Designed miniproteins, single chains, continued (4). Designs and how they scored, part 58

Each design is a single chain, and the fold is of that chain. pLDDT is the mean over its residues in the fold that is shown.

## One batch from the design tools (miniprotein)

Design m14120
Fold by ESMFold2-Fast:
Structure m14120 (fold): chain A 64 residues (1-64)
Amino acid sequence: MSPASMVAQTGRQLGLPSESRRAMMDAIRRGRHYGPQAIQTVRDLVSPDQARQADQTMQDAFSQ
């Protein structure tokens, strides 16, 4: 499964707004790796708890 598809699926499962999911996808496309700037992009759009789950999801996606 592509990293982008995995992040989109998890974002829907977490009930994130489409804007938050879009930002997560954008972070993947722009960063091409899960780095500090990608983490900050996600963090600004969701609660701290959701940001932690999103961070883990993105790390898992980039580990593929």
Scores: mean pLDDT 63

Design m14121
Fold by ESMFold2-Fast:
Structure m14121 (fold): chain A 93 residues (1-93)
Amino acid sequence: NPLSEKAKEYYDKALEYLALMVENTEPEKRDEVAELLSKLFQAYVDGNKAEEEAYREKLLAILNPEAAEYFEKALEYLDKAHKYAEELLKQRK
């Protein structure tokens, strides 16, 4: 299924950019970044947009500019993956 292939492709790219974000984060901040990422994804799964936005802002506040750029790229690819996943759900009965 081309939509499934595209969703996976964008999801894999998002994970790649998240790895680059962590690699470019100061070692002393990595645990805090991992905790905030976990909370961000939990808010996303729960559909809690207010918490999702709050955790995104907290992450951007502690990330250096290079790590922040990779984080923004990861979010862009996650949004693309989500759009293809939503289209797949519309085709499933």
Scores: mean pLDDT 80

Design m14122
Fold by ESMFold2-Fast:
Structure m14122 (fold): chain A 66 residues (1-66)
Amino acid sequence: ASAEQLAAAKAIADEATAAAVRALSRGDYAGASEALRKGAEQAEKAGGPQEMVDRMRRGAATVAGL
């Protein structure tokens, strides 16, 4: 991926993480998991590295199991 694609994917991951944290603070585990899944899909479409996408998907699965 280009440096711009990496920056875009990183921004998407940071926004998804912030949204997930806000959902968790409200006890909304399903919403937190969905935010991370959506973020992973957007990062993948933006050309983000597979390891970043996989990490976000694992985060979503972890939150869904809380």
Scores: mean pLDDT 82

Design m14123
Fold by ESMFold2-Fast:
Structure m14123 (fold): chain A 57 residues (1-57)
Amino acid sequence: SITAPVSPEEAAADLAVLRELGASPELLERAEEAAAAGDQGTLGVLLVAAAVAKAVS
């Protein structure tokens, strides 16, 4: 996807993916804060970070 306006539905989907990836409680809290703030850019970065962490686990 390209950069788009943040939506609650998109944020919720991204948070669900983070939970599936087994993101740490700290990373999940950061993602929840970014979602609440409407910061899709930060949420996207945290998703990538969680995916990388999962891959190297």
Scores: mean pLDDT 74

Design m14124
Fold by ESMFold2-Fast:
Order: sequence, then structure tokens, then C-alpha cells
Structure m14124 (fold): chain A 66 residues (1-66)
Amino acid sequence: MKLLVTGVGDVVREIGIVLRLIGDPNVEVEPLSETQYLVTHHGSEEEGEALLEELKSDPSLEVEEL
């Protein structure tokens, strides 16, 4: 699954989330700009959907499924 993730002003929280994603062996993070990231999940469909819901629930982020 591919997600466009945009930080909406909480830089400290955004950095913490990005570092967590980089630490996941099933997740690839490509920075597109200072606040936008292309996130690709290579794990199971269930794990990918769980990640999508987790990121969408975070008020510091805007998340679009591609």
C-alpha cells in the first residue's frame, strides 16, 4: 500500500512518527518535501490497513491512500 503523509505543524510529533516508520522493516519512507512523505508498506494487507488507520487517527498528520 502507498500513503501520502503530510505534517500539519507539530514538527516534534511528526519527526517522532517518521523515525518510528523508518525503524519498521516492512515500511519504506521517501521524503518528498520538508513536511511530505511517501510511505510504502510491504507487509500483510491487515498490517497495512492497521498502519493507515493509526496514521489517519493522528491529528498532526494528513494522510491520503494512493
Scores: mean pLDDT 80

Design m14125
Fold by ESMFold2-Fast:
Structure m14125 (fold): chain A 73 residues (1-73)
Amino acid sequence: QEAEDTYRAALGALENAEKYIEKGDFQKAANYIVAAGVLEAALDFLGDTERAEEVRKRIKEVSKKLDEAIKKA
């Protein structure tokens, strides 16, 4: 179930990104955001446009959290 596995991987990457933002490891957080973007593109390629849009929205939210955390550091 490639689309489902890809979606779960994308959510896991975003969860890890948020954990690393909390820990102050901004480079690892950024790396996980990039990984989520690759998985979002894979979801679009697999035709799962609805979950790709969901992941894209979450990427924007987590990226905003990272930007705010960096500005406070």
Scores: mean pLDDT 86

Design m14126
Fold by ESMFold2-Fast:
Structure m14126 (fold): chain A 98 residues (1-98)
Amino acid sequence: MEELIKRAEELIKEAEELIKEAEELAKEAKEKGDEEAAALAERAIELAEETIRLAEEAIRAAKEGKLEEAEKLLLEAEIKLGVAQLELAVAKLLLKKQ
């Protein structure tokens, strides 16, 4: 389905944007000596990179006609991106308090 491919491409874009923001936050946290905020930002990067891999696999599955597999991979990607967003938000909150 064209819709599944489009959703996967949107997730890849969001994950790439999150990685850039998290890299900047991790650098700022390290400069301020906030090791906990830095660790959370780095974990957000790892989860976002995994989101990209799962979304790319979902695109491949969809192109091969494996729609059910593609939907499952896309759901896993969405969940991981959500966790990455939450961890980045917590990192921002910690950095603001210290």
Scores: mean pLDDT 87

Design m14127
Fold by ESMFold2-Fast:
Structure m14127 (fold): chain A 102 residues (1-102)
Amino acid sequence: MTAADQALALAEEIEKKKLSEEEVRALAEQLRSIARTLLAAGVAEASARRLLELAEKLENSKTEEANKLLIEFLREAAETDPVTAAALVSAFEGVKAQKKVK
């Protein structure tokens, strides 16, 4: 399965079962961590900046708006930006792992 296929599958999952406020916040933290790592390495700077912008919008949005924004961004990234799509998939895996500890 490609990162694009995984991003589209995640968008469908969020449409069926919306993320909680806690999950949205955890995802924003994962996105910032990934973006900072990319910027520090000097790779995919445009994708890294997009991830930081998404994280900020998620934290400043109500839970319903954040879920809608995530769905739209996942679909757009799947079509136009494979690095951002892969980063989103990785961030969701990080949130799933974190939920086992919380």
Scores: mean pLDDT 80

Design m14128
Fold by ESMFold2-Fast:
Structure m14128 (fold): chain A 66 residues (1-66)
Amino acid sequence: GLETLRRVILRELQELGLSEEEAERLIEMALNGASKEEIVEALKRHGLSEEDAEGLANGLMTLAGL
């Protein structure tokens, strides 16, 4: 379910170098209706490549129901 997907995304963000607090902020951004482009830009600011940012943004959009 969504809880399992949230936990997987949180773990993957932390494995890529984000703190738990930073990862939770990205999840909240997606849940609060941020666009895929805004999420990709935020992930890239945290040091992710464009490919990793796009992949995780797709996961976050799925979690947000988009």
Scores: mean pLDDT 81

Design m14129
Fold by ESMFold2-Fast:
Structure m14129 (fold): chain A 60 residues (1-60)
Amino acid sequence: MEAVEDVVKLLAEGKTPEEIAREVGEKYGLSDEAVRELAKVLAEDPGNIEAVREIIEKHL
């Protein structure tokens, strides 16, 4: 899933959880609620790619 790959790339670039959630949200048309949920998960556990994927799939 390309959106998850973008999250991994932005994490590797040292972007903050808020910046990652905003950039992915804008690119893939995620709701404000989905962007907030994604930012929260990335802030709590940035290595939990499975949770990131579930959030993106649920809101796409």
Scores: mean pLDDT 81

Design m14130
Fold by ESMFold2-Fast:
Structure m14130 (fold): chain A 67 residues (1-67)
Amino acid sequence: KEELRKKAEELYQEGLRAMAAGDFDRAIQLFEEAIKLYKEAGDKEGYERAQRLLDTVRRMAERAAAH
């Protein structure tokens, strides 16, 4: 249980770094994986937090693709 939460948090942090670097495709993959692990760990707050960022990154990727 704790190991799943730690792994989810690591993926979430890596996703934040990818997002800051403008690597939106990588950030999307990392947040999706973090969401899966948060759900398995029963961490609803972590799941909801990661899902909000996933939605944000998807919108940013769509806007970037409009160039």
Scores: mean pLDDT 82

Design m14131
Fold by ESMFold2-Fast:
Structure m14131 (fold): chain A 65 residues (1-65)
Amino acid sequence: MSDEEIAEELAREFGLSMGVAREIVRLAKHSKETLEAIAQRLAREYGLSFKTALAAVVRARELLI
């Protein structure tokens, strides 16, 4: 599955904009931070609940590979 296809799946599943979904895929793929740390940053930056941000990051990691 391509990065763009993963972003489309996240946008559909979590009701996110494509821009936010693409950023989640980028962070899940390249960030050295924990999933929890990435989720906290996304929640603050994009106004997502921590629960939604964490679920989206976990889902992105599952779809990467």
Scores: mean pLDDT 84

Design m14132
Fold by ESMFold2-Fast:
Structure m14132 (fold): chain A 68 residues (1-68)
Amino acid sequence: VEAEIERLRERLRGLQRELSDTVDRLLELGRNGASPDEVRAVRDRIDGLAGEIADVRRRIDALEAELS
């Protein structure tokens, strides 16, 4: 269980890094006057990453609860 929790924490760190990079991309598009479609695509990616992060956090919480 602890090894699985550590793998999920590593995945969480990767997803958080990708989310940060994608948010930076959204800000760059806003500065450069990108098309509404480009902005929407990046926002959809941010929403997807946030969902994946929430799923991984829920799984970590469930596994940690099994150890309590």
Scores: mean pLDDT 84

Design m14133
Fold by ESMFold2-Fast:
Structure m14133 (fold): chain A 69 residues (1-69)
Amino acid sequence: SLDELQEAYAKALNSDPEETRRILEELAKKYEPTNDPKVLEETREKLLKAIELVREGMDPEEAVEKVKK
């Protein structure tokens, strides 16, 4: 859900790089529970882009909305 994404993004932003990667991997699996590596990679890229937008000063809600399309 959107709330779960926002909570995970907030946690990732306050985590070290190793923990951030782990959070993003788990999110990708939850949203796209598939064995298709391309779909998992696309989901991971969207999550990473949202994290980057928040680091650039965008609100987590706005970042998630931009990447979920």
Scores: mean pLDDT 61

Design m14134
Fold by ESMFold2-Fast:
Structure m14134 (fold): chain A 82 residues (1-82)
Amino acid sequence: MVRATLVTRLPEDKADLAEELAAEARRLAAAHGVEAEVRVEGNTLTVTLRGSEAQVLAAAGAVAGLVTAAGGEVVSFEIEPE
């Protein structure tokens, strides 16, 4: 079991999409069998994923792709064992 934390940032002109992207990130994580907690502060989304290493890495990639498709970026990615 691992915990991964993604800090992602949207362009400031797209900060209004943050809550919609947070909801979609939660759905993507659930589809990969991963528990997700998402915190939204302005244009910053902090996504915490918990599960098996393979499922967490797959979910993290999917969430990163979602944010990038919306014009955002992944600021940091950390993974640690639980």
Scores: mean pLDDT 85

Design m14135
Fold by ESMFold2-Fast:
Structure m14135 (fold): chain A 87 residues (1-87)
Amino acid sequence: MTLTRNKQTIKLAPHEVVTLTASEAGVYKITATKGTVSLFLPENQEGVTLTEGQSIEVRFSKAGSKLIIVNTSNEEAEITVEFLKPV
């Protein structure tokens, strides 16, 4: 999926893996609105887990930067992604 400046809601089926690609460099806020998801930054391969109501700010250094999101649960998960500012 491609991330834009518009707020996006993404639903993940149980154990689904989704790759998010930034359309532009910037800081994006990712919020788990339902369920539990793990976020992996490909350049660092670090796992960050978000549970319902938790959010993080992720810096994408350039257009085409990718983030991998995994629904780690047996239930549907939902996230929102919001563009905050350019870098």
Scores: mean pLDDT 82

Design m14136
Fold by ESMFold2-Fast:
Structure m14136 (fold): chain A 56 residues (1-56)
Amino acid sequence: DREEFRRRLREELSRLSREELQEAVRRAEGLAKAFPDDKELVELAQLTAEIAREVL
């Protein structure tokens, strides 16, 4: 379930510092750009960046 996964991911990201969250966003966006053919990776990276921004 995407909602359950999103909640768990948000919980994990909430343990990171603001600096680490900003780094996670940049890294996730870079990863999605570097491997656009890996659909699962792109989806996970985009979701991670979105939730990290919400937690910030």
Scores: mean pLDDT 80

Design m14137
Fold by ESMFold2-Fast:
Structure m14137 (fold): chain A 83 residues (1-83)
Amino acid sequence: SAEKKKLEEEIKELEERIKRLRLELEQLESLLAMVDWLDRKYGVSAESEALRKKLEERIREVEEEIRRLEEELAKLKEELEKL
């Protein structure tokens, strides 16, 4: 029962972390959309290209972290089902 409770708590913590990362992803996507809007209105600049690249790199990193955590979550859920 102690092991089961620990797994349930770890699952809950991972679910909350994934939720927070998804909210951060939405914010990054909104910023990227704003950069795209500004580029269309004022033209593309070296600064907007650099910002776009940084945002795209951060989006990729957040997506990769979410994928990793979802894989960890799936493994913990499988372990819980075997108890």
Scores: mean pLDDT 88

Design m14138
Fold by ESMFold2-Fast:
Structure m14138 (fold): chain A 100 residues (1-100)
Amino acid sequence: YFDDLYKGSVYLAQGKYDEAIKYFEKAIEKNPYFSPAHLLLGIAYYKKGDYEKAIESFKKAIEISPTNAVAYRNLADVYRKLGKTEEAEKYEKQAKEIEA
């Protein structure tokens, strides 16, 4: 699953979001509780403009790794993009509490 994560990350960096998503899904198939794969899947969906799937992926990343401040910040960014200020503020606060 690390090889799939690496390949997905290369495609993500190249702006090839559909290819990146396929490799992150392969990583998740091999290890469903691999939090970095869910985080990167969320980032790929966010860059593609699929905000609902981005939210689902980031929520799964924080469910697996509740101390992942990066996932909380990314989740807040998606909610801000959707104009959901209360949800954005909630997740920003959680990210700050983890880093404090």
Scores: mean pLDDT 84

Design m14139
Fold by ESMFold2-Fast:
Structure m14139 (fold): chain A 81 residues (1-81)
Amino acid sequence: SSLEEEALARLRERLERLGFSEEEKAAAVDLFRQAVATLDPSRPEENVAALVAAMRARRMPERVQLLVYLEFSELLARLQA
């Protein structure tokens, strides 16, 4: 949907602006896309917990994790409005 596309575009822009590497940007985008593709609209809190666990398992930099978390949380809020 357009909301997912907007969230992904904001994530890409923020990662670029903050100077993260192409590899870090690609990893963040891949994880975000996977989280969106597998989200269960009936379980919002579980979707966030799964995202956080996946980011930790991949040992992503904390700043990248924060940006992915913020954009995903905003997306979930908009999908439930």
Scores: mean pLDDT 83

Design m14140
Fold by ESMFold2-Fast:
Structure m14140 (fold): chain A 79 residues (1-79)
Amino acid sequence: ATEEGLALIDRAAEAAERLIRHYAPTMSKEDLRELAEGILGVAKNKALELGMPQEVADKRYAEALARLDALIDELHAER
């Protein structure tokens, strides 16, 4: 359950990163963050349904979101 939830969050983060990199030239920082939050939020909720502990899900969500926020800031600085 926890391993399956972790894999789901990791996959969602990879998908979000790919979309962020694709849309960074045309999308605002706010819209990119909203996209990341939406994708990761759905994955976190599904991981919780699969039996992942709340604290683990919250921590992994926060870590993934922080990493994606840093990427968004980096890509926008390069524009």
Scores: mean pLDDT 84

Design m14141
Fold by ESMFold2-Fast:
Parts: structure tokens; sequence; C-alpha cells
Structure m14141 (fold): chain A 71 residues (1-71)
């Protein structure tokens, strides 16, 4: 479900932030986008968009710190 994808994306964002693992953040972005596509309620849409934006911001910051190109 969209909610399960949102919760998994949130978990991966927290883990990526704690570990600095950009691959986890990229995976979270993919799951959040999939959640947005599967969202059936306004609440799910807003939560999914929030996770997409968080993942993009964190991917950018970690990529900058690791010398990678921005997303």
Amino acid sequence: SAMELIEEAERLILEGEETGDIALVRRAKELAVEALQKSETLEEILRAIGQVLRAIGLEYELGRQQGLAPP
C-alpha cells in the first residue's frame, strides 16, 4: 500500500541520515515516488510528497559531502 511505502521510505531516510549511506536515501526517494503514484487520499499524497522532498534534500547534502554530482 501507499502507506507502507511511505513508512519504509521514512525508515530508509532516517537510516541514510544516521549512516551517511546515499544509496539508502536514493532507495527512499524511489519508494516515496512509488507511494505518490499509488496514493488514493490527500493525506497519503501530502506525506509521500514530503518524503520525496526530504530524500532529494538529503541526497543533495550527502552527495555534496561525498563529492558526487547533485541529483
Scores: mean pLDDT 84

Design m14142
Fold by ESMFold2-Fast:
Structure m14142 (fold): chain A 68 residues (1-68)
Amino acid sequence: GAAEALRRLAEELNADPRFRAELVGEDTLVITSSGGVAELVGLALRIIGDYPELEVKVVGDKLVLTAK
């Protein structure tokens, strides 16, 4: 489900030094990148294709994923 996807993504992204991912209330994942918004846009496109159960938004310098 979406909660399991968010938890798995948090673990995967926090293992990558380019990304920092924080779970907020277990239904939202907030991601930042040392590569800036361009790196987050690339990640967003990948997530949209792989995780249709997640709502994907770029808000300022952050990528926000929520359960649908």
Scores: mean pLDDT 84

Design m14143
Fold by ESMFold2-Fast:
Structure m14143 (fold): chain A 61 residues (1-61)
Amino acid sequence: AEKAIEAGYEAAKKALAEGKSNKQALDIGTRAGTEEALKLGFSERAGKIAGLIGATKALKE
C-alpha cells in the first residue's frame, strides 16, 4: 500500500511542478497509484484510494 501511495504522491507533485491544476494533479496521482497497486497485486479500487491519498498529500505541501 505504501508504494502505491508514494507513486500517487510523486506523480501529483511532478504534475504540480509542471504547472498543472490541482484537479489534474489528483487525476494523474490517482492513475499512478492505481497502476502501482495493480503491479503489486492489489485491486483497482485499493489503487485508486492509495493514489488519491498520495496525490492529496502533495497538494497539502
Scores: mean pLDDT 81

Design m14144
Fold by ESMFold2-Fast:
Structure m14144 (fold): chain A 61 residues (1-61)
Amino acid sequence: SALEKARAIVEETRRRLAAGEDLSPAQLLEVSRAYGILDDYVGQTAYAIQAIGLEIDEELE
């Protein structure tokens, strides 16, 4: 189901971040959408802002 996939994405992302991995803008947007499916609007907004910030940094460089 969409909820099971969303939970899996969030859990995998937490493990990656805990391991010190950097996420791409595309990966951050995927996690943001997953949080939205789970009705976690704080998580959705936080990861969306982070993804936009990285894309702006790439565009300005």
Scores: mean pLDDT 79

Design m14145
Fold by ESMFold2-Fast:
Structure m14145 (fold): chain A 70 residues (1-70)
Amino acid sequence: DLSSIQQQIDDLQRQIARLEQRVREIEDLLKRSGGGTRDFLARTLETYKDYIQRLRQELDDLLARKAALS
């Protein structure tokens, strides 16, 4: 069902965009931070980037499925 796949694509794109905004916010904080705060933010940033990569893989799979159905 193309409409179901499109809804999943739209939802994933919105989720990725929100997470990418969070990554930018953390990167800006990281530039101004030191010591343990910097270390904490760096680990948090890595966690968000890993999650975004997994969501992008799911998005790529859904886009491929949509292309095959069109």
Scores: mean pLDDT 85

Design m14146
Fold by ESMFold2-Fast:
Structure m14146 (fold): chain A 119 residues (1-119)
Amino acid sequence: MIKLTESGGGTVPAGGSLTLTAKVSGADIAELSIGWFRQRPGQPREGVALIDAARGGRVVAGDVAGRATISVDVAKSTAYLDLRDLELEDTATYYAVASSAVGEVGEPVYGEGVEVTVV
């Protein structure tokens, strides 16, 4: 069973940067699709970025394009979302998400979420 341990939220100034991390246990990270969704206040949940660690594909949402980088460190079993040039509209709860990228498609697993506030 995939387990996600998240960190890196908090309050940051507009124009600042932060890194969100998701440490994977219970599965080989190299066999996962892993990424982040966010939910802004009063808005539906939306995708931010996803990496297919098994195939090397990456997707980044248009509203954070050029400001977000997603990466995986297989040896550390950890995924990273680097966010730069933060805007007030980036204020949201950010949820790490993972699913199997090999074999039978499983239900996605979500982390507990971390709050990011841009001031």
Scores: mean pLDDT 83

Design m14147
Fold by ESMFold2-Fast:
Order: structure tokens, then sequence, then C-alpha cells
Structure m14147 (fold): chain A 80 residues (1-80)
């Protein structure tokens, strides 16, 4: 729904702001939540983008397993 998309966009913006401040835990959580909301709204391309942003943040944190999981989630959405 439009409401889910708006909430996802707000979370993505907050995630970017957290990442700039090196608040990586908050940034990763915001991007994952945004991706989940975009997925529920049927915006699979935006959901994949949000998961890839989370993967980048997990990489900065040294959380390789979480990074790979986020990449896998993004790739599954692009499979159609």
Amino acid sequence: TEELIKKAEELEKKGLEYAKQKKYEEAARSFIEAGELYKKAGKLDKAAESYLLAALVYHEMGKEEEMLEAIRKANELRKE
C-alpha cells in the first residue's frame, strides 16, 4: 500500500542518516525494515535496493554472515 511505501522511504532515509553518522547497527536495522516493507508493498526492486544497503552496512561492521544473507535476500527478489 501507499502507507507501507511511505514508511519504507522514511526508514531508508533514516538508515542513510545513521550510516553517515557511523551508527551502523541502527542503519542496518532501518534498511532491513525498509526492505521488508517494500517487499510487502510489492516494490521488489526497492526492497532489493534496501537489502543491498543493509549488506553494505554489515560489511562496514565486519558482520560477513549478515552481509551475505542480505545479498541473498536481494538476489531472490530479482529472480522473479
Scores: mean pLDDT 86

Design m14148
Fold by ESMFold2-Fast:
Order: sequence, then C-alpha cells, then structure tokens
Structure m14148 (fold): chain A 102 residues (1-102)
Amino acid sequence: AERAAELAAEAAEEAGEASRAAEEGKAEEAAREAEEAAREAREAAEASEDPGAAKTAEGAAEAAREAAEAARAGKTVEASLLAGAAATAAAVAATVARRVAE
C-alpha cells in the first residue's frame, strides 16, 4: 500500500471518530480527533504523487480543521457534519491513491 493511501485512510478513520464523538456531545474529544484527522490528511496530500488525490486530501484537511474549530466553539452538530465530510473526502483520497499505485 502506498504511504499516501495509508495516511488518507487513517485520516478518514480519525475524522469518523471525531464525527461520532461530536454526535455524543463530547466536544473536546471531537476537537482533538478532528485535529489529528487534519494532520494526517495534510500528510497524505504532501505524500500524494497524483494532483487529484492531493487536492482531495487537502479538502479533507480543511474540513477536519473546520470541524475542530466548530467543536471547540461547542457547535457539536456542525462539528459532526464537517467531520463526516472530512471522513468522506479522506476515504476518496485513499481510494484514488491506491488506484494510482496499481
């Protein structure tokens, strides 16, 4: 498995956990997990050899960063939706990166 695909998959998992924590009203936990997802997605974008995969991972990092900010503001519904969007974008980035590696 390519490093970019692995990092994007980790970002998707962490963003999914952030979304679930936000749904449970765990704002601090959601913020922490969303920040980790943003970091992993940024690393996936930097590791991506495909411009499309890199842009998708960048989008995931931005959504995860916004989710973390919403969670810190106590906006758990907004944080859950943004983290869910980040998880979807990161999963797409992982799929594209794996296909390019084949």
Scores: mean pLDDT 81

Design m14149
Fold by ESMFold2-Fast:
Order: structure tokens, then C-alpha cells, then sequence
Structure m14149 (fold): chain A 82 residues (1-82)
């Protein structure tokens, strides 16, 4: 249903925002291991989501989630390099 697809898209976008925030918080508070675990789990979930998603609204949410995962990994890499 269109309502269900819209809800899933909105939830995926919110999860993406949450992921980025939590990774940054973990890195800032001195838990890089937690940040790495969050990013790895999100990467696996993103791959599964991408496999299932079709249609324009859901496709946008999938891209947002994948982008958040990449951003989380970049944050971890930058912080570990410091």
C-alpha cells in the first residue's frame, strides 16, 4: 500500500539521521568501538534494505540510509586518524 511505503520511507530516513548522530556521539564520548559496531551493523542493514527497495519514495530512503552509513564510516576513519 502507498501508506505503508510512505511510512517505511519516513522510518528509513529517521534511522539514517539517528545513525549519524549516534556515531558522532560515540566518537565524541570516547567509544570508537561502539561507533564502529553501529556503522558495521548499519552497513549490513543498508545492504538488505537496498535489496528489497523499489519505487521512488522508498528508493530515496534507501539512498539516505546508505549515505548515512558511509558518513558514519568516514567519521570513524577521521577520528581514528587523529
Amino acid sequence: SMEEERRLAEEALERARELVRRVDEAMRTGSPEEAAELARRASEENAELARRVRGEPIAFSTLAVLSAGNTAQAIIAERRAR
Scores: mean pLDDT 64

Design m14150
Fold by ESMFold2-Fast:
Structure m14150 (fold): chain A 71 residues (1-71)
Amino acid sequence: AAALKNAILNAAATVITQNRTAPVSSITIAEIAAAAGVSPAAVYYHFSSKTALLLAAALAAANAIYAALFG
């Protein structure tokens, strides 16, 4: 169950860091879905908006840093 949500979060992080031309606001849910290997509907099932997805990705990164530093 959680594995698909984690795949979408990882894909979102990759798309954001690989954005070469457009501002973050122009990144589409379809682009993130394609990177994760899922449909856009699956992304919206797990995240109510693009902003919610970006916030979840940022929190996941912060938790990874915490785990690396503090155990």
Scores: mean pLDDT 71

Design m14151
Fold by ESMFold2-Fast:
Structure m14151 (fold): chain A 67 residues (1-67)
Amino acid sequence: SMEEELKKRLMEETGLSEEQAEELVKLAKAGDLEGVDRFLTRLLLEGKISAEQATLAGRLVLEYQGK
């Protein structure tokens, strides 16, 4: 499915955990781009991901939404 593809790409291309990728997929599926930005910002502030990881993850979500 498109959700499984996005989840795998988030994990493999950005290094996000399975749980982080699953949450982003749920938000992306709902079309909640503000929620995506808020979630990635929170992970950054908590030191759980880098700025590079957040940027790449956001790009992948936007590509998915463009379908």
Scores: mean pLDDT 85

Design m14152
Fold by ESMFold2-Fast:
Structure m14152 (fold): chain A 79 residues (1-79)
Amino acid sequence: SLREEAEKLYKKAKELGEKAAKALEEGNREEAKKLLKEAAKLLTEAFKLKLEAEGEEEKIPEVEEKTEKILKEDLELID
């Protein structure tokens, strides 16, 4: 189901987030940025699947815009 696919993507995004945290602890900011960008992509896809499951596909562009903004803010905090 779309909800089960979204759940799998959320779990993968969490795993990448944990790896990004470890990269930051090791002082590897570039690796952390790469991992955060990948996690953001997975979170966006998970949200899109959730919206499709709820019949709210029209909201997908808004979610993509909001996710991009959050990622940019997070990357600026690492810089």
Scores: mean pLDDT 79

Design m14153
Fold by ESMFold2-Fast:
Structure m14153 (fold): chain A 59 residues (1-59)
Amino acid sequence: SMEEQVENLKRRIEALKKRIEDLEALKAQSTDPVTQAGLDAGIAYLKEEIEKLEEEIKK
């Protein structure tokens, strides 16, 4: 059903948000510019994936 599909997308979004929190925690303890850049790239990628899933919910 459409409701089950929306619920599944919401669960995926919450999992990605949790992953962003974990990466931000790692970034907070890092002082290495290369590590920070890698974590920033990962966070940016996950944010874009969330936006794509949120667009699917709005269809």
Scores: mean pLDDT 86

Design m14154
Fold by ESMFold2-Fast:
Structure m14154 (fold): chain A 83 residues (1-83)
Amino acid sequence: DKRDEILRLVHKALLLARQSLTPEQAAQLEELFDKAVRAIREGNYKEAAEYLKQALDLARQAGVSPEAIKYLEEAIKLAEEMA
């Protein structure tokens, strides 16, 4: 269930982030989210947490909504707990 929760949080963060980003910024974050989702599905939660941390840094620099930031922070926390 924690795996599904992480995937849900990542999906919610991406949907919110897309609303406030340029196409170029969205593509950069989507690439990091795709890498994180792949790592999660492979059970590599440590690697997933690193990709999500990179996504969080870019999201903060891009001025993404506080709600999207919170979803990313919770996803990172859960991924680190499973690593």
Scores: mean pLDDT 85

Design m14155
Fold by ESMFold2-Fast:
Structure m14155 (fold): chain A 60 residues (1-60)
Amino acid sequence: MLTVRLPVEDVLRGVALALRAIGDNPDVVPKLEGDTLTLTGPDTPEVRALMAELRAEAEA
């Protein structure tokens, strides 16, 4: 299992990133807690690439 934690500016940003993660890979489970979005999924190249993309977007 692969887990990544992303700081989010606000709840709407967190929800948007969570919906995008589910939409791209249904095996990825998002959990939004306060200002942190936690993504958990299988350790595959596809999931690693998705998590890296979402991290870059959250940091932009």
Scores: mean pLDDT 79

Design m14156
Fold by ESMFold2-Fast:
Structure m14156 (fold): chain A 61 residues (1-61)
Amino acid sequence: GKELADEAGRLVQEALELAKQGKLEEARRMLEKAIEIASKDSPTLGLVARHEGEKILAGEL
């Protein structure tokens, strides 16, 4: 539901902040959790979370 979507969004935001600080391992962990939660809410939201995560990590990879 909306609560899961909000939680997934917050985890993606947290991962972005961690990646900006060079904390890639923590960022990856947050992204994995966000994708898991988002995918349980909807397949589309899961795909969005995955794509955002790939962009965040691509800045460091």
Scores: mean pLDDT 75

